# Designed miniproteins, single chains, continued (4), part 2

Each design is a single chain, and the fold is of that chain. pLDDT is the mean over its residues in the fold that is shown.

## One batch from the design tools (miniprotein)

Design m12040
Fold by ESMFold2-Fast:
Structure m12040 (fold): chain A 65 residues (1-65)
Amino acid sequence: SLLNRQLIVRMVMQEFKVSEELQKQLLELLEDNPDISPEEFKEKALEMGISEEVAEAIKDALLGL
């Protein structure tokens, strides 16, 4: 579900201390694209300035759902 995806992405971003501005942008991306693939979400996160390590962790978390 979208709520589970939002929760797991938020948890990963909080663990890695991602800025509140970037957290908001990524959660808005997920809300606008609820069926986005984990790989595409990683690519968009990298474009928004998320580090490779954090983007990969988000992708892995989404794949685990």
Scores: mean pLDDT 85

Design m12041
Fold by ESMFold2-Fast:
Structure m12041 (fold): chain A 84 residues (1-84)
Amino acid sequence: GSESILEKAEELFKEFEEIFKKAEEAIKAGDEEKAKELLLEAEEILGLIGILLGLAKIIKAPEEVIEKLEELIEKAKEKIKKLK
C-alpha cells in the first residue's frame, strides 16, 4: 500500500544520508576513488526512491504520500548539488 511505499522510501533516504556522509568524508580525505564509489551508491538509492514515487503516482496514492516522497527526493538532490 501507499504507507509501505513511504516507509520504504524513508528507510532508503536514511541509507542515502549515511552513504552521502561517508562520500563527503572521502572527498575531504582526498580519496577520489572511494568518493566516486560512494556517490554512485547514493545516486542508486536516490533512483530507487524515484521509482517508488513513480509507483505511488501510478497507484494513485494519497497526495500527502506523494508530497512526502517528492520532499525526500528534493532534499537528496539539494545535498548532491551543494557538493558541486
Scores: mean pLDDT 85

Design m12042
Fold by ESMFold2-Fast:
Structure m12042 (fold): chain A 60 residues (1-60)
Amino acid sequence: SNFKAHFNLGKVLLKLGRFEEADKEFQKAAEAAPDPETALNIEVEAGVEVLKYAVQKVTP
């Protein structure tokens, strides 16, 4: 499966404030990764995206 599609959908859901759905899509992206290193990189990047968005929304 195309892990990039799941990752991009997760980012879109995150911007819409749909955090639970974004998390599920990031998990699907990691599961679709071809190797453990790519899966770890996806999880790290997803965490950074969540943190950036959460901070931007909470800090006016």
Scores: mean pLDDT 78

Design m12043
Fold by ESMFold2-Fast:
Structure m12043 (fold): chain A 90 residues (1-90)
Amino acid sequence: KPGNGAISEEEKEAQKYLDLAEKYLEEGDYEKAIEYARKAKELATGVSDGLVSSAYLLLSQAYKKMGDEEKAKEYFELSMEYEKKAQEKF
């Protein structure tokens, strides 16, 4: 991303895991999508609210594809909360 300045190693690793989660979600491997989204969330926690939001959104999408509507809703709401935090002070 052209606008990115210095990025922490945790942010770089979280972005890698988010990319993997998205690819597995597109491939229909929802279990791996959940695994990598969780790893991204753990690395991004306390580092980037925007990356945490992205991880929760991917978790929501994976659970929705698996038919777990309750978990999908829970993670979607968490994604929205962290997106709001990121917009206030990114």
Scores: mean pLDDT 82

Design m12044
Fold by ESMFold2-Fast:
Structure m12044 (fold): chain A 103 residues (1-103)
Amino acid sequence: MQEFEDKKIEEIKKLANQIIELARKALSDPSLTPEQRRALERIVAAAKIIIEIVDFYKEGRITLEQAKRTIIGVAEAMRDAGREAGLDEIVKLAEQILNIAKE
């Protein structure tokens, strides 16, 4: 049971890192609207929070239930920001995090 949960938490961290890489690449585009730039900055901040929560769980600082609850809330915020900005790839990755965290 614990090995399966550890694999899920590592996949969440991997997906959050992929979101950061995609968002940083998108932020290098000088043609971005101010709205899109703010959404991407919020997405990077949210993905960093997910990584910190994963690390806190792995260090035994928080319970799995606390980690899942926080990850779900943050991933929902990332998904919504991605939808508003038309960032379909980031939306898909955020939905993958949500699907893993809700299991």
Scores: mean pLDDT 85

Design m12045
Fold by ESMFold2-Fast:
Structure m12045 (fold): chain A 88 residues (1-88)
Amino acid sequence: MQFELKVKVTAPEGDVTVEAYVEQNGVRKLQDKKEIKGAKGPVEVTFNIEADGPTTAVFKATGDGPVRVEPISDVPKEVGVSLTATTK
């Protein structure tokens, strides 16, 4: 199964790294990684995800300051979504 997931990353300043993983049976594999340099406000990020059947898409956003991550696209019925935002 192939699909695009869009997430909205909100950071007031600094650099933000967003990593997209696919998790099945407790095993997490990195699918894509994007870096936003000098973020000043909301940024829309699109990830291409490939999965074989039911899976969880995990998004981890790490920033120099406070970061918020929100899904902005619909996901397939078989896909769960987990979002984590962390300050360095």
Scores: mean pLDDT 74

Design m12046
Fold by ESMFold2-Fast:
Structure m12046 (fold): chain A 61 residues (1-61)
Amino acid sequence: SELVKKGEELLKKGIELAKQGKLDEATYLATLAVQYYKDAGDDEGAAKAAKEASAAIEAAR
């Protein structure tokens, strides 16, 4: 699914931004990534993406 692929790209960028301390931008991209997974009907992927993004953001605090 192209939606899942887009979600993966946005999640990857969000995690990279979190590592750079750009937490607001990271949160925004992570939220978009989760929505792309949900729109694709991939609820498990959405939950995993939310967990990974939250962990990266918390680790960068």
Scores: mean pLDDT 85

Design m12047
Fold by ESMFold2-Fast:
Structure m12047 (fold): chain A 89 residues (1-89)
Amino acid sequence: MRELILRIIAVALRAIGLEFEARRILKVASGEAKELAERALRLAEEALRKAMEALEALEKGDVERAEELLEEAERLLEEAERLLREAKA
């Protein structure tokens, strides 16, 4: 249980960090870089939502649902990180 809570916290912090990075890029970016940063922002926001849903599931004792949501959030963060790397290239 504690391991899942720590994993949820780590995912949430990572999502927040990516949202800040995407917003920073969006202030100066245009064209393709702007589109990639906008997509990354949406994915990071969705990942944060899923992390919060995972925490709620865990509070209700639904460990399997919490793990499923957490895996989905981690996949969204990986894609967001990929898009932000492309936007900075």
Scores: mean pLDDT 87

Design m12048
Fold by ESMFold2-Fast:
Structure m12048 (fold): chain A 73 residues (1-73)
Amino acid sequence: RLDPELLREETDLGVELLSAAASIVALRNELERAKKAGDEEKAKEYEKKLKEEEERARELAERLAELQRRRAA
């Protein structure tokens, strides 16, 4: 059965993951824009932020998958 506590935790992680995914899309767009403008300093800044957000999204996705596995078991 679905535990209300696990559903809340899964929902919270899902919201955080969606937020991270939105940030990644925005950062990729800004990185492309900076590269097209020849702004190497901004491009490096956005590349760093993109790597950080991609790692955060990976960690959140792993936690969500773990919760879903435990709920399904």
Scores: mean pLDDT 81

Design m12049
Fold by ESMFold2-Fast:
Structure m12049 (fold): chain A 69 residues (1-69)
Amino acid sequence: SEEKLREAISSLTPEQLRNLLKFYEDELKAIEEGRKLLGEKPTPDEQAYIERLKKRIEMLKEELAKRES
């Protein structure tokens, strides 16, 4: 699944990469701000989702950096 995700990311245009990166960054921020507002720690399922979002954000940033070099 990670290999397929990297292949999918490599097929995206720079505009699509930036839009997808913004979407995932906004999603992560919304989850983190929501938990902070409630004073609660993420559930195990939310923590797993947060880790997936962070990994996707990292891969998108790496691909964008590669194309800007």
Scores: mean pLDDT 83

Design m12050
Fold by ESMFold2-Fast:
Structure m12050 (fold): chain A 61 residues (1-61)
Amino acid sequence: AVAEIARRYGLTPQQVAALAKKVLENPNPSDEEIEELAKRLGVSPETVREAIAELRRIFDA
């Protein structure tokens, strides 16, 4: 799951694991947090939102 999400969104497995940890601690990050993560990861804010949404679905199942 982590490796597949990393490959799909152009992230490293470590970056996806960090996002997963953030989602478990705070499932509804603010827009400011999403923009900061996008800058850190080198992807768009939309990509971060999509990755977080997929992780939330996995954890809520």
Scores: mean pLDDT 76

Design m12051
Fold by ESMFold2-Fast:
Structure m12051 (fold): chain A 76 residues (1-76)
Amino acid sequence: EEFELEVELALVLIGIAVAKLALSRLPDTDPRKPELEKLIEEAQKLVDEAIASTDPEQRRKLIEEARKKVREAFAI
């Protein structure tokens, strides 16, 4: 249970890191850049809230929402 959640959190963090790397390589004129930046910021906020939460159910929901934002970022 806790181990599964830890693995899911790690995968989301890796996804955010990869998305940030991709964002840093886009020129300022790329129309995808502001959308990607917004999704990365939203995912990071959800992760920060999950790490701060002591409720395992709340943490699962926040991690799943962050995962959705990372998926949306990669679909751009």
Scores: mean pLDDT 81

Design m12052
Fold by ESMFold2-Fast:
Structure m12052 (fold): chain A 55 residues (1-55)
Amino acid sequence: AVEEIVEEARRMVDAGASPGEVVEFIKERAREAGLSEQELLQVLAEMSEYMAKKS
């Protein structure tokens, strides 16, 4: 669930996906998986940190 979404999103960033594409992917997967608001915020926080390190 949360870990799978983070892993897929990280692969997208590594493959050169735009930040907008990554955010849309996270939102869509979170909706499909029925994530809580807390879980969605966790994924977004982890990806923000990951993208900052890659910048």
Scores: mean pLDDT 78

Design m12053
Fold by ESMFold2-Fast:
Formats: structure tokens, C-alpha cells, sequence
Structure m12053 (fold): chain A 66 residues (1-66)
């Protein structure tokens, strides 16, 4: 469920994560967005909740999908 993944990311990453997800949702298809949410959650967990590497990964992934 993409809505639950979105909520988990925002709960851990705060306002900066919310803003990243808003931008990604506008730029990506629903399928691409769900796949990216799963990847971003793994990056966030691997970096103990640091949002900076999540933002970097999101930017790289967005550019790859163009």
C-alpha cells in the first residue's frame, strides 16, 4: 500500500521528506512512485533516518526515469 509507505517515510523524515515525496508524486507515474517509495524507505532505514541520502537517491532515480 503506497499510502502507508508514504506515511512511514514522512513520519521518520519529517517536512523535508514530505516535500521530496510531493515533487516525486507530480513527476512520476503511480507505478514508478510506489517502486521509488520502497527504495527510499530502504535508504532511510540504512542511514538511521537521515533524509539527506534519501534526497540524493530520489534525485538520481528521477533523472534515470526521464
Amino acid sequence: DSKELEKKLIDKGGEMMRNILKKLKKELSPKQFKELLEKLLKVLEANDGDVTPVGVEAFKWLNKQK
Scores: mean pLDDT 76

Design m12054
Fold by ESMFold2-Fast:
Structure m12054 (fold): chain A 91 residues (1-91)
Amino acid sequence: ADKLFEEGKKALKEGNYEKALELFEKAHELNPNPSAEMLKNTGLAYMEIGDYEKAIEYFDKAMELYRKEGDFVGELGYATLLSVTKNLKKK
């Protein structure tokens, strides 16, 4: 699971968004309790391919995890990403 997520982050950095999504989806299937970082990176990959609805869904899940952990700064950062993605979907 962790190796798939790390390979997915590498694919995302290289601009291979479809490969990043495939690797992140496999990581999610193997890990029913994904980290906020994994949810955020999955959302970023969906945003880059133009699937704003799925990007919003994953950003919202990441924000919820940060909220539960009491990480106000992380929650605020993801809320900003969520707002930007919703704005892009509207345009």
Scores: mean pLDDT 75

Design m12055
Fold by ESMFold2-Fast:
Structure m12055 (fold): chain A 62 residues (1-62)
Amino acid sequence: AAARVAALRDEGAAWEAAADAAAATLRERAAELSPGVRARVEDGVANLRARAAELDAEAAAL
């Protein structure tokens, strides 16, 4: 149980770190991106954060 909770939290943290990195890159490169590409990256960041939240909720339920 403890090992499974730790694994889920580690994976969630990895998704959050990926989302933060993508959001930082988007801010740095915003002027170089078309509106459509910016929207797609923003959707990707939101999906990564949603995935992290799902994993954290699963860990909390164990």
Scores: mean pLDDT 82

Design m12056
Fold by ESMFold2-Fast:
Structure m12056 (fold): chain A 60 residues (1-60)
Amino acid sequence: MEYSEEELELVKKYLKEHGTEELAEEVVKLMKEKRFEEAAKLLGLSVETVKKMPEEVKKF
């Protein structure tokens, strides 16, 4: 799955606003590396939710 730089920055901002600043950088790094299961584990979310997160945060 391909993400733009802008989409990953939106995800990072969204996670920081929700008090997950430390995890925001790690999650974005894992998503860039396509390590979605590890990103999902850090957030306590499903892999499907993490993969769709860039699209969902665009609405916020």
Scores: mean pLDDT 74

Design m12057
Fold by ESMFold2-Fast:
Structure m12057 (fold): chain A 60 residues (1-60)
Amino acid sequence: MREEKRQKALREAIGLLSAGSSEEEVIKTLMEKYGLSEEEARKIVKEAKEELRRLQAREG
């Protein structure tokens, strides 16, 4: 996918996960909004979860 689209999808995934959305809900949103395949959406959600773990480790 294009880097711009990937970065926007990643930021949205981080926002949705931090707001309490489930992994499945975020995958569906990325597929519908950005036209991503399930594999691409899952990869982005995995990256977003790693970013959130990093933030949580510092915030408690």
Scores: mean pLDDT 78

Design m12058
Fold by ESMFold2-Fast:
Structure m12058 (fold): chain A 87 residues (1-87)
Amino acid sequence: MAELEERIAEATAELEEKAREHAEKAREAAEAGNEEEARKHLAEAGRLMAEAAERAARIAEEAGELELAEELREGAERLRRKAEEIE
């Protein structure tokens, strides 16, 4: 378990960091009343998180954690759909 979690964390760290930065920019833009800029950053954060979840799903599948892989793929699809709805 812990080794799988570490592998996923390492493989997704850059994408998660970029997504967090975009989510923070979205919050700042929304607080400033710039709804258009907020939506743009929120959509990008969603796309990056979807990519991270897809990468995590592949690693989980390779480790034989098929149920976890399915949950992660479903999560990625939901995040991608939300990002598309915002755009």
Scores: mean pLDDT 84

Design m12059
Fold by ESMFold2-Fast:
Structure m12059 (fold): chain A 67 residues (1-67)
Amino acid sequence: MLTEEEWKEIELALQVMNAYLAEKAGDYKTAAEWYRKAAELSREIGRVDLAKELEEKATQYEKKAQS
């Protein structure tokens, strides 16, 4: 059975995938929301560098959604 840590890694991968799909669809608001969730989960599991990268992506897509 998968551990809680393994489930969080899977959840992170799914959140990033959802963000990517929204981005490719031009749904920048939804992409930003998924990147923010992924950044939060990345910090929770100790992946600090990834969290920073995902937060930067979320901010970029929030700005695109306003345009």
Scores: mean pLDDT 84

Design m12060
Fold by ESMFold2-Fast:
Structure m12060 (fold): chain A 82 residues (1-82)
Amino acid sequence: MKKKEEILKLLDELETLIDQHVPASKREEVRSLLKEIKEAIETNGDKEKIYSLLQKIVDLLGDELPPEIAELLNKIARILNS
């Protein structure tokens, strides 16, 4: 399944951006959410759960959400919805 591989690649890119752009106080919590998303994609592929986890990252970062991270989250959500 090409979509699964594409999403996992985007999640790896997202993890790199989190390390570079997210404040240290939020990084551990965002990394935990990313781990849950990766596990959901690897095991079950439940789109609704994955979408909910992506939204939790947006909500957690709020006004501190970097544009680069927002763009990657949107790309992942679009692939999940296709």
Scores: mean pLDDT 79

Design m12061
Fold by ESMFold2-Fast:
Structure m12061 (fold): chain A 59 residues (1-59)
Amino acid sequence: GELEELEKELEKLIEELSKKDPVTGKVARHELERMKEEGKMTKENLEKMIEGIRKALEQ
């Protein structure tokens, strides 16, 4: 579904971020894990995290 597609996109972006900045990539991975544990895997939260990582990758 749409949430699964956003999660896959986010995972790909975290992988790219980890290649450029392993420390920040690890922080992003832990944040995603916390969102899963807390049941906060909403479209808004996923899109915000995707946007943040895209901005980090543009540096």
Scores: mean pLDDT 83

Design m12062
Fold by ESMFold2-Fast:
Structure m12062 (fold): chain A 80 residues (1-80)
Amino acid sequence: DRARAEALIAEGQRLYAEGRYEEALERYKKALEIYRKLGDRRGEARALALMGVVYRKLGREEEAAEYLKRAAAIYHELGL
């Protein structure tokens, strides 16, 4: 359900703004799973990019770089 994935993204962004980075990450991971099942490549890229930002805030630089790279690759495939 796309609406559920979008709600999870919104909840994750709120948690991120509150400094609740691990909980934000969990919401983004759930949204990513839904977007993948739907074949929503743009939604998938957005969730991956948001996860990369969270990993950077957690000081997990290698994971942050990998998630951002994966998001960029999908945007490139989409011509964005």
Scores: mean pLDDT 89

Design m12063
Fold by ESMFold2-Fast:
Structure m12063 (fold): chain A 42 residues (1-42)
Amino acid sequence: EEVKKEAEEEKKEIDSVKTGEDAYKFLQRRRERRRQRAAAAR
């Protein structure tokens, strides 16, 4: 459920700012963070 909570928060924020530069930057930061996390883990 904690994992779901994180997903929900991310979805809410993305949904709120999915239109505009803010949304793009937010998504980009998120993707970059995930990539870094995956690379660092592996």
Scores: mean pLDDT 67

Design m12064
Fold by ESMFold2-Fast:
Structure m12064 (fold): chain A 97 residues (1-97)
Amino acid sequence: LSEEQREEMRRYGRLLQLTDEQIDRIIDAVENREPVEVNNISEAVFAIRAAQLAGLTAVFEKSGLRVEPGLSDQEILQLITTNKVKFPTTVRFLPYS
């Protein structure tokens, strides 16, 4: 991510009421394509948004939910809620294809 994209994500994470520690942990996982544990809906939405910005698919381990890039924030929230994602859960980031 560019410095501008990283700052945009930090602002977005703060709007979701995430701490700077939670924001940085998720951004680092997306940039390194490492699995990350998410503890609530806000962290899950943020992880998907960061993955979309990086052009990656987010996969929720426990639910099997796969989120491809291109969804709006409202669509992401509805998808998480409708699929009854349980927390905590691990999110993996995969190349979009």
Scores: mean pLDDT 81

Design m12065
Fold by ESMFold2-Fast:
Structure m12065 (fold): chain A 85 residues (1-85)
Amino acid sequence: MAAELAEALRERARDLRALADKLEAAGAPAEAVELLREAARLLEEAARAAEAGDLEKAMELAEEAERLAREAMELARAAGVVLPP
């Protein structure tokens, strides 16, 4: 369970980094790109917390990461950045 959670969190972190790179290439505001990269960093910390058995910390970090990712996407939308389907 904890190892599966850590793997899922790291996969999500990679996805957010890839999304940040795409948004940066599309001309998104630097703030949106930075928020996605920070969210990915928090997910890496959440994965380490999960592997250490600190599931409470892992969940708190994952929730914060999702909040930052949501804020980043709202900023990108407000700036008129549309990712291809």
Scores: mean pLDDT 85

Design m12066
Fold by ESMFold2-Fast:
Structure m12066 (fold): chain A 74 residues (1-74)
Amino acid sequence: SVDEVIDKAISVVEGIAEVEKDPEIAKLLEQLKNAKTVDEVIKILEQVAKILESKGYHMEAKLIRKMIEELKKL
């Protein structure tokens, strides 16, 4: 379900924010928690994935991109 994928995405980004201590990821996490539409969630997750890719965290970025694709199918 949409809610299950969004809840999982929030949990994953929270874990990343706690480990990485990156202020931009922390800002995106707060935006994600306040997102009102699936399109807003997708846009925020795409930004998180790009930051992770730029830092060399390719496996974490792939996980985020997989969740984006799941949301796009709903």
Scores: mean pLDDT 83

Design m12067
Fold by ESMFold2-Fast:
Structure m12067 (fold): chain A 95 residues (1-95)
Amino acid sequence: MPDGKVTNKNLAEQYNMLGRTYAARGDLEKAIEYYNRALELDPDFAQAYFNLGQVYARQGDLDSAIHYYTTSRDLALRNGWTGFADLSDRRVQEL
């Protein structure tokens, strides 16, 4: 059950940062858990989808990686974040 939208976005950013910390440590299962928590609070969080794509690519789950990178790209394009969308496309090409 999410709090108010502003609080939810702040919490989503905190969970995204925790996910990045666990991914950097090689704890990919914890990274996925925290990125999913971020997306429960902010379903349009393009950066969290991108980070999930990176984790699934590291696990060798290329279908999930493509799905999450593509979702991240589409959300980034909707927000005018062309550089982030281009980065997401490059990650798919590197798979």
Scores: mean pLDDT 83

Design m12068
Fold by ESMFold2-Fast:
Structure m12068 (fold): chain A 70 residues (1-70)
Amino acid sequence: SASFTPEELEKRLEEEWKKLFETLKKEGISLEEVLKELRERLEELKREGAPQSLIDAVEEVIRRIEEELK
C-alpha cells in the first residue's frame, strides 16, 4: 500500500522518469508536444479546482521536461 519514505520515493521516481523518457524517445514522441499538452492540462486542472498536490506534481513534471529540452 501507498506510502514510501521521501528518499525512497525520490529515487524510485528518478528511475521511472529515466525509463519513461527513454521509451518516449525510442518511439519518436516529441517532448515539446508533451510539454505543450501538459501545460494545457494544467490550466484545465486549475479551472476544475483540482487538489494543490496534483497541480504541484504536474508543474514538477513540466519543469523536468524543460530541463531535458535545455
Scores: mean pLDDT 75

Design m12069
Fold by ESMFold2-Fast:
Structure m12069 (fold): chain A 64 residues (1-64)
Amino acid sequence: MKKKEEEVLERGRKIVELAERGEISYEEAIKELKKLMEELESPEAIARMIGLILRVIGLEIDRE
């Protein structure tokens, strides 16, 4: 995995943290994570980003 992709994943993790704290909406978090996923090329990085998106979706489901 490229260093730039790890940086994008770190930004994704920060977005998940903001959603968990209620600082941003889960909808905005998912939107931003999908946008970051477009910057990823490796299957490993894409899989990790999908995991982050699923984590945010899980937070929304638990809220209901």
Scores: mean pLDDT 79

Design m12070
Fold by ESMFold2-Fast:
Structure m12070 (fold): chain A 94 residues (1-94)
Amino acid sequence: DRVAPLIAQLSDPDPAVRQAAALELGEIGDKRAVEPLIEALSDPDPAVRRAAALALGNIGDKRAVEPLQELVADESASEEVREAARLALEKIKA
């Protein structure tokens, strides 16, 4: 099972490992990653949050819609993170 180890890596102490895991989960597109990636939208590292938003857009699951809309509305988030959330919503709504 390729997905389960990557989901575990979303909790790695190294943000580079968490970022890489989020991107790979998005490329795989397995819906088992949706809830873990929604949690990763709240990661302390903005690169991980951006990767999680893009991954959720690639998977295309409707469960991500409300969390991504909240991220777009979050004035404390970086513009790069909010833009990733907007792109993800566009992909899911298409």
Scores: mean pLDDT 89

Design m12071
Fold by ESMFold2-Fast:
Structure m12071 (fold): chain A 90 residues (1-90)
Amino acid sequence: TERHREILAEIAEKLSEVDKLLAQAEKETDTQRKIALLEEGIRKLNELISFLDEEIAKETDPHHKAQLQTIKDQAERLIEKMRAEKEKLS
């Protein structure tokens, strides 16, 4: 339980960083800088997915495993959304 709370806190921190990058990208008027912010967000989300894969593999509690899988699925959908936004700028 304590370790699971620490894992969720780390995930929340990483997702907060991505949210800040998305907010910066939305306000950015320079296309190249906007693309760079989206690419940085995608990079951070891929790092989060790698972290989640490792934690899911170690998790024995089925409810905790399902929660981590849900977060991974959400991160993957966010990557696709960010890639689509980047494509519109290219």
Scores: mean pLDDT 88

Design m12072
Fold by ESMFold2-Fast:
Structure m12072 (fold): chain A 80 residues (1-80)
Amino acid sequence: MEHLRLGQRLISEGRYEEAAEEFRRALEEDPENVEALGGLIYALLQLKRYEEAAELLRRLHELFPERKDLLARAEQLLTQ
C-alpha cells in the first residue's frame, strides 16, 4: 500500500525513476496490483523506456483481459 502511494506522489513530482522503483516494490508484494502495474507503465513511458513499458502492458492485458477500460487508457499513453 505505502509503495503504491509513494509511487503516485513521485509521479506528480516528475521523479519517474524513483516512482518506477516504488511501483516495482508494490508489485513484489502484490503481483496483480493493477494500479501499481499501470503506474509503472506510465513512469517507464515518461522515461522513454518504450520496450519495457510495452512488455508490461502486454502482461496487464494477460492478467486483466476484462479491464478493457484500463487497456484503452494505457494505449493512449503509449500513443502520446
Scores: mean pLDDT 76

Design m12073
Fold by ESMFold2-Fast:
Structure m12073 (fold): chain A 70 residues (1-70)
Amino acid sequence: SEEAKKLREEAAKLAQEASLAYANEDYKKALELLEEAIKKLKEAEKLGDKNAGPALKQLEEAKKIVEEKL
């Protein structure tokens, strides 16, 4: 659906911002941005987005890496 696509695009943007925060060693901000991205992907998956699952797994793995720095 168009709604699921928009949520995925918003999640991708948040993930990019999280990567920048991580590179700047702002791990708290990186975690907050990843949590927002994960929420949007979970909503996209609920709306039937077939590609949300793999993206969720990738972001949850990234979240684990960030949490290990905190």
Scores: mean pLDDT 87

Design m12074
Fold by ESMFold2-Fast:
Structure m12074 (fold): chain A 81 residues (1-81)
Amino acid sequence: SPQSITAGRQAMRQFRDIRTQVDRMLNDPSVSDDQRRNFLDQASSQMDQIITQVDSIDSDTGTRIRATVDSVVRSYRQRID
């Protein structure tokens, strides 16, 4: 549906912005590992809220995005630990 397409595009834009912030934080040598973990947890929570909105419009699209986001967050956690 047009709503699903619009929601998906908006989610992708928001995810790109969140990922840019996470990459900057993880690559900043002045930031502690505890601060990196806290920031990643906050970013993960923000992404979960976006996925919930997409899922309410199109559950198939929401499910696919969740799988991708979970993989990305797992990758980021491995970079901290």
Scores: mean pLDDT 83

Design m12075
Fold by ESMFold2-Fast:
Structure m12075 (fold): chain A 87 residues (1-87)
Amino acid sequence: MSPEEKIDELERKIIQALLQDDREALIAYLEEYVKVVIEEYKPSEEEIKKMKEYLAKIRAAKTREEMVEALNELGRVANEVKKKYEE
């Protein structure tokens, strides 16, 4: 499986975990997603720090809205990293 296919599969699993309110699965898939992004796209230390900070915010989130906001920020940073190395 290519890194891009792996990321696409993880994004699908993340969406499913959100729909099922499976917090443990969501966190596990997001941790794997961040690991794959770091290994394949070689982000800067600052980008790695931001992704880890958003993961911590998702883990600490008390509401679905708070979790979705942090998830959107994580996705934004990951997409910026991906674009830098794919273009």
Scores: mean pLDDT 80

Design m12076
Fold by ESMFold2-Fast:
Structure m12076 (fold): chain A 58 residues (1-58)
Amino acid sequence: GLSAAEREALIREAARRVLELSLAGRHQEARDYLAEVAARYGIDPEEVEREAVRLATA
């Protein structure tokens, strides 16, 4: 399993990618990527979405 630090790093990296795709207008790719990462690594997609919103509003 992932350590807490590895999990946080993965969520942050996934959030950056989701934000990049969304800002580029690639909304379906952002959704598909989020679903794939969540399924592959056992992370909550809502955690990734919250981090993406935090990054967008910082």
Scores: mean pLDDT 85

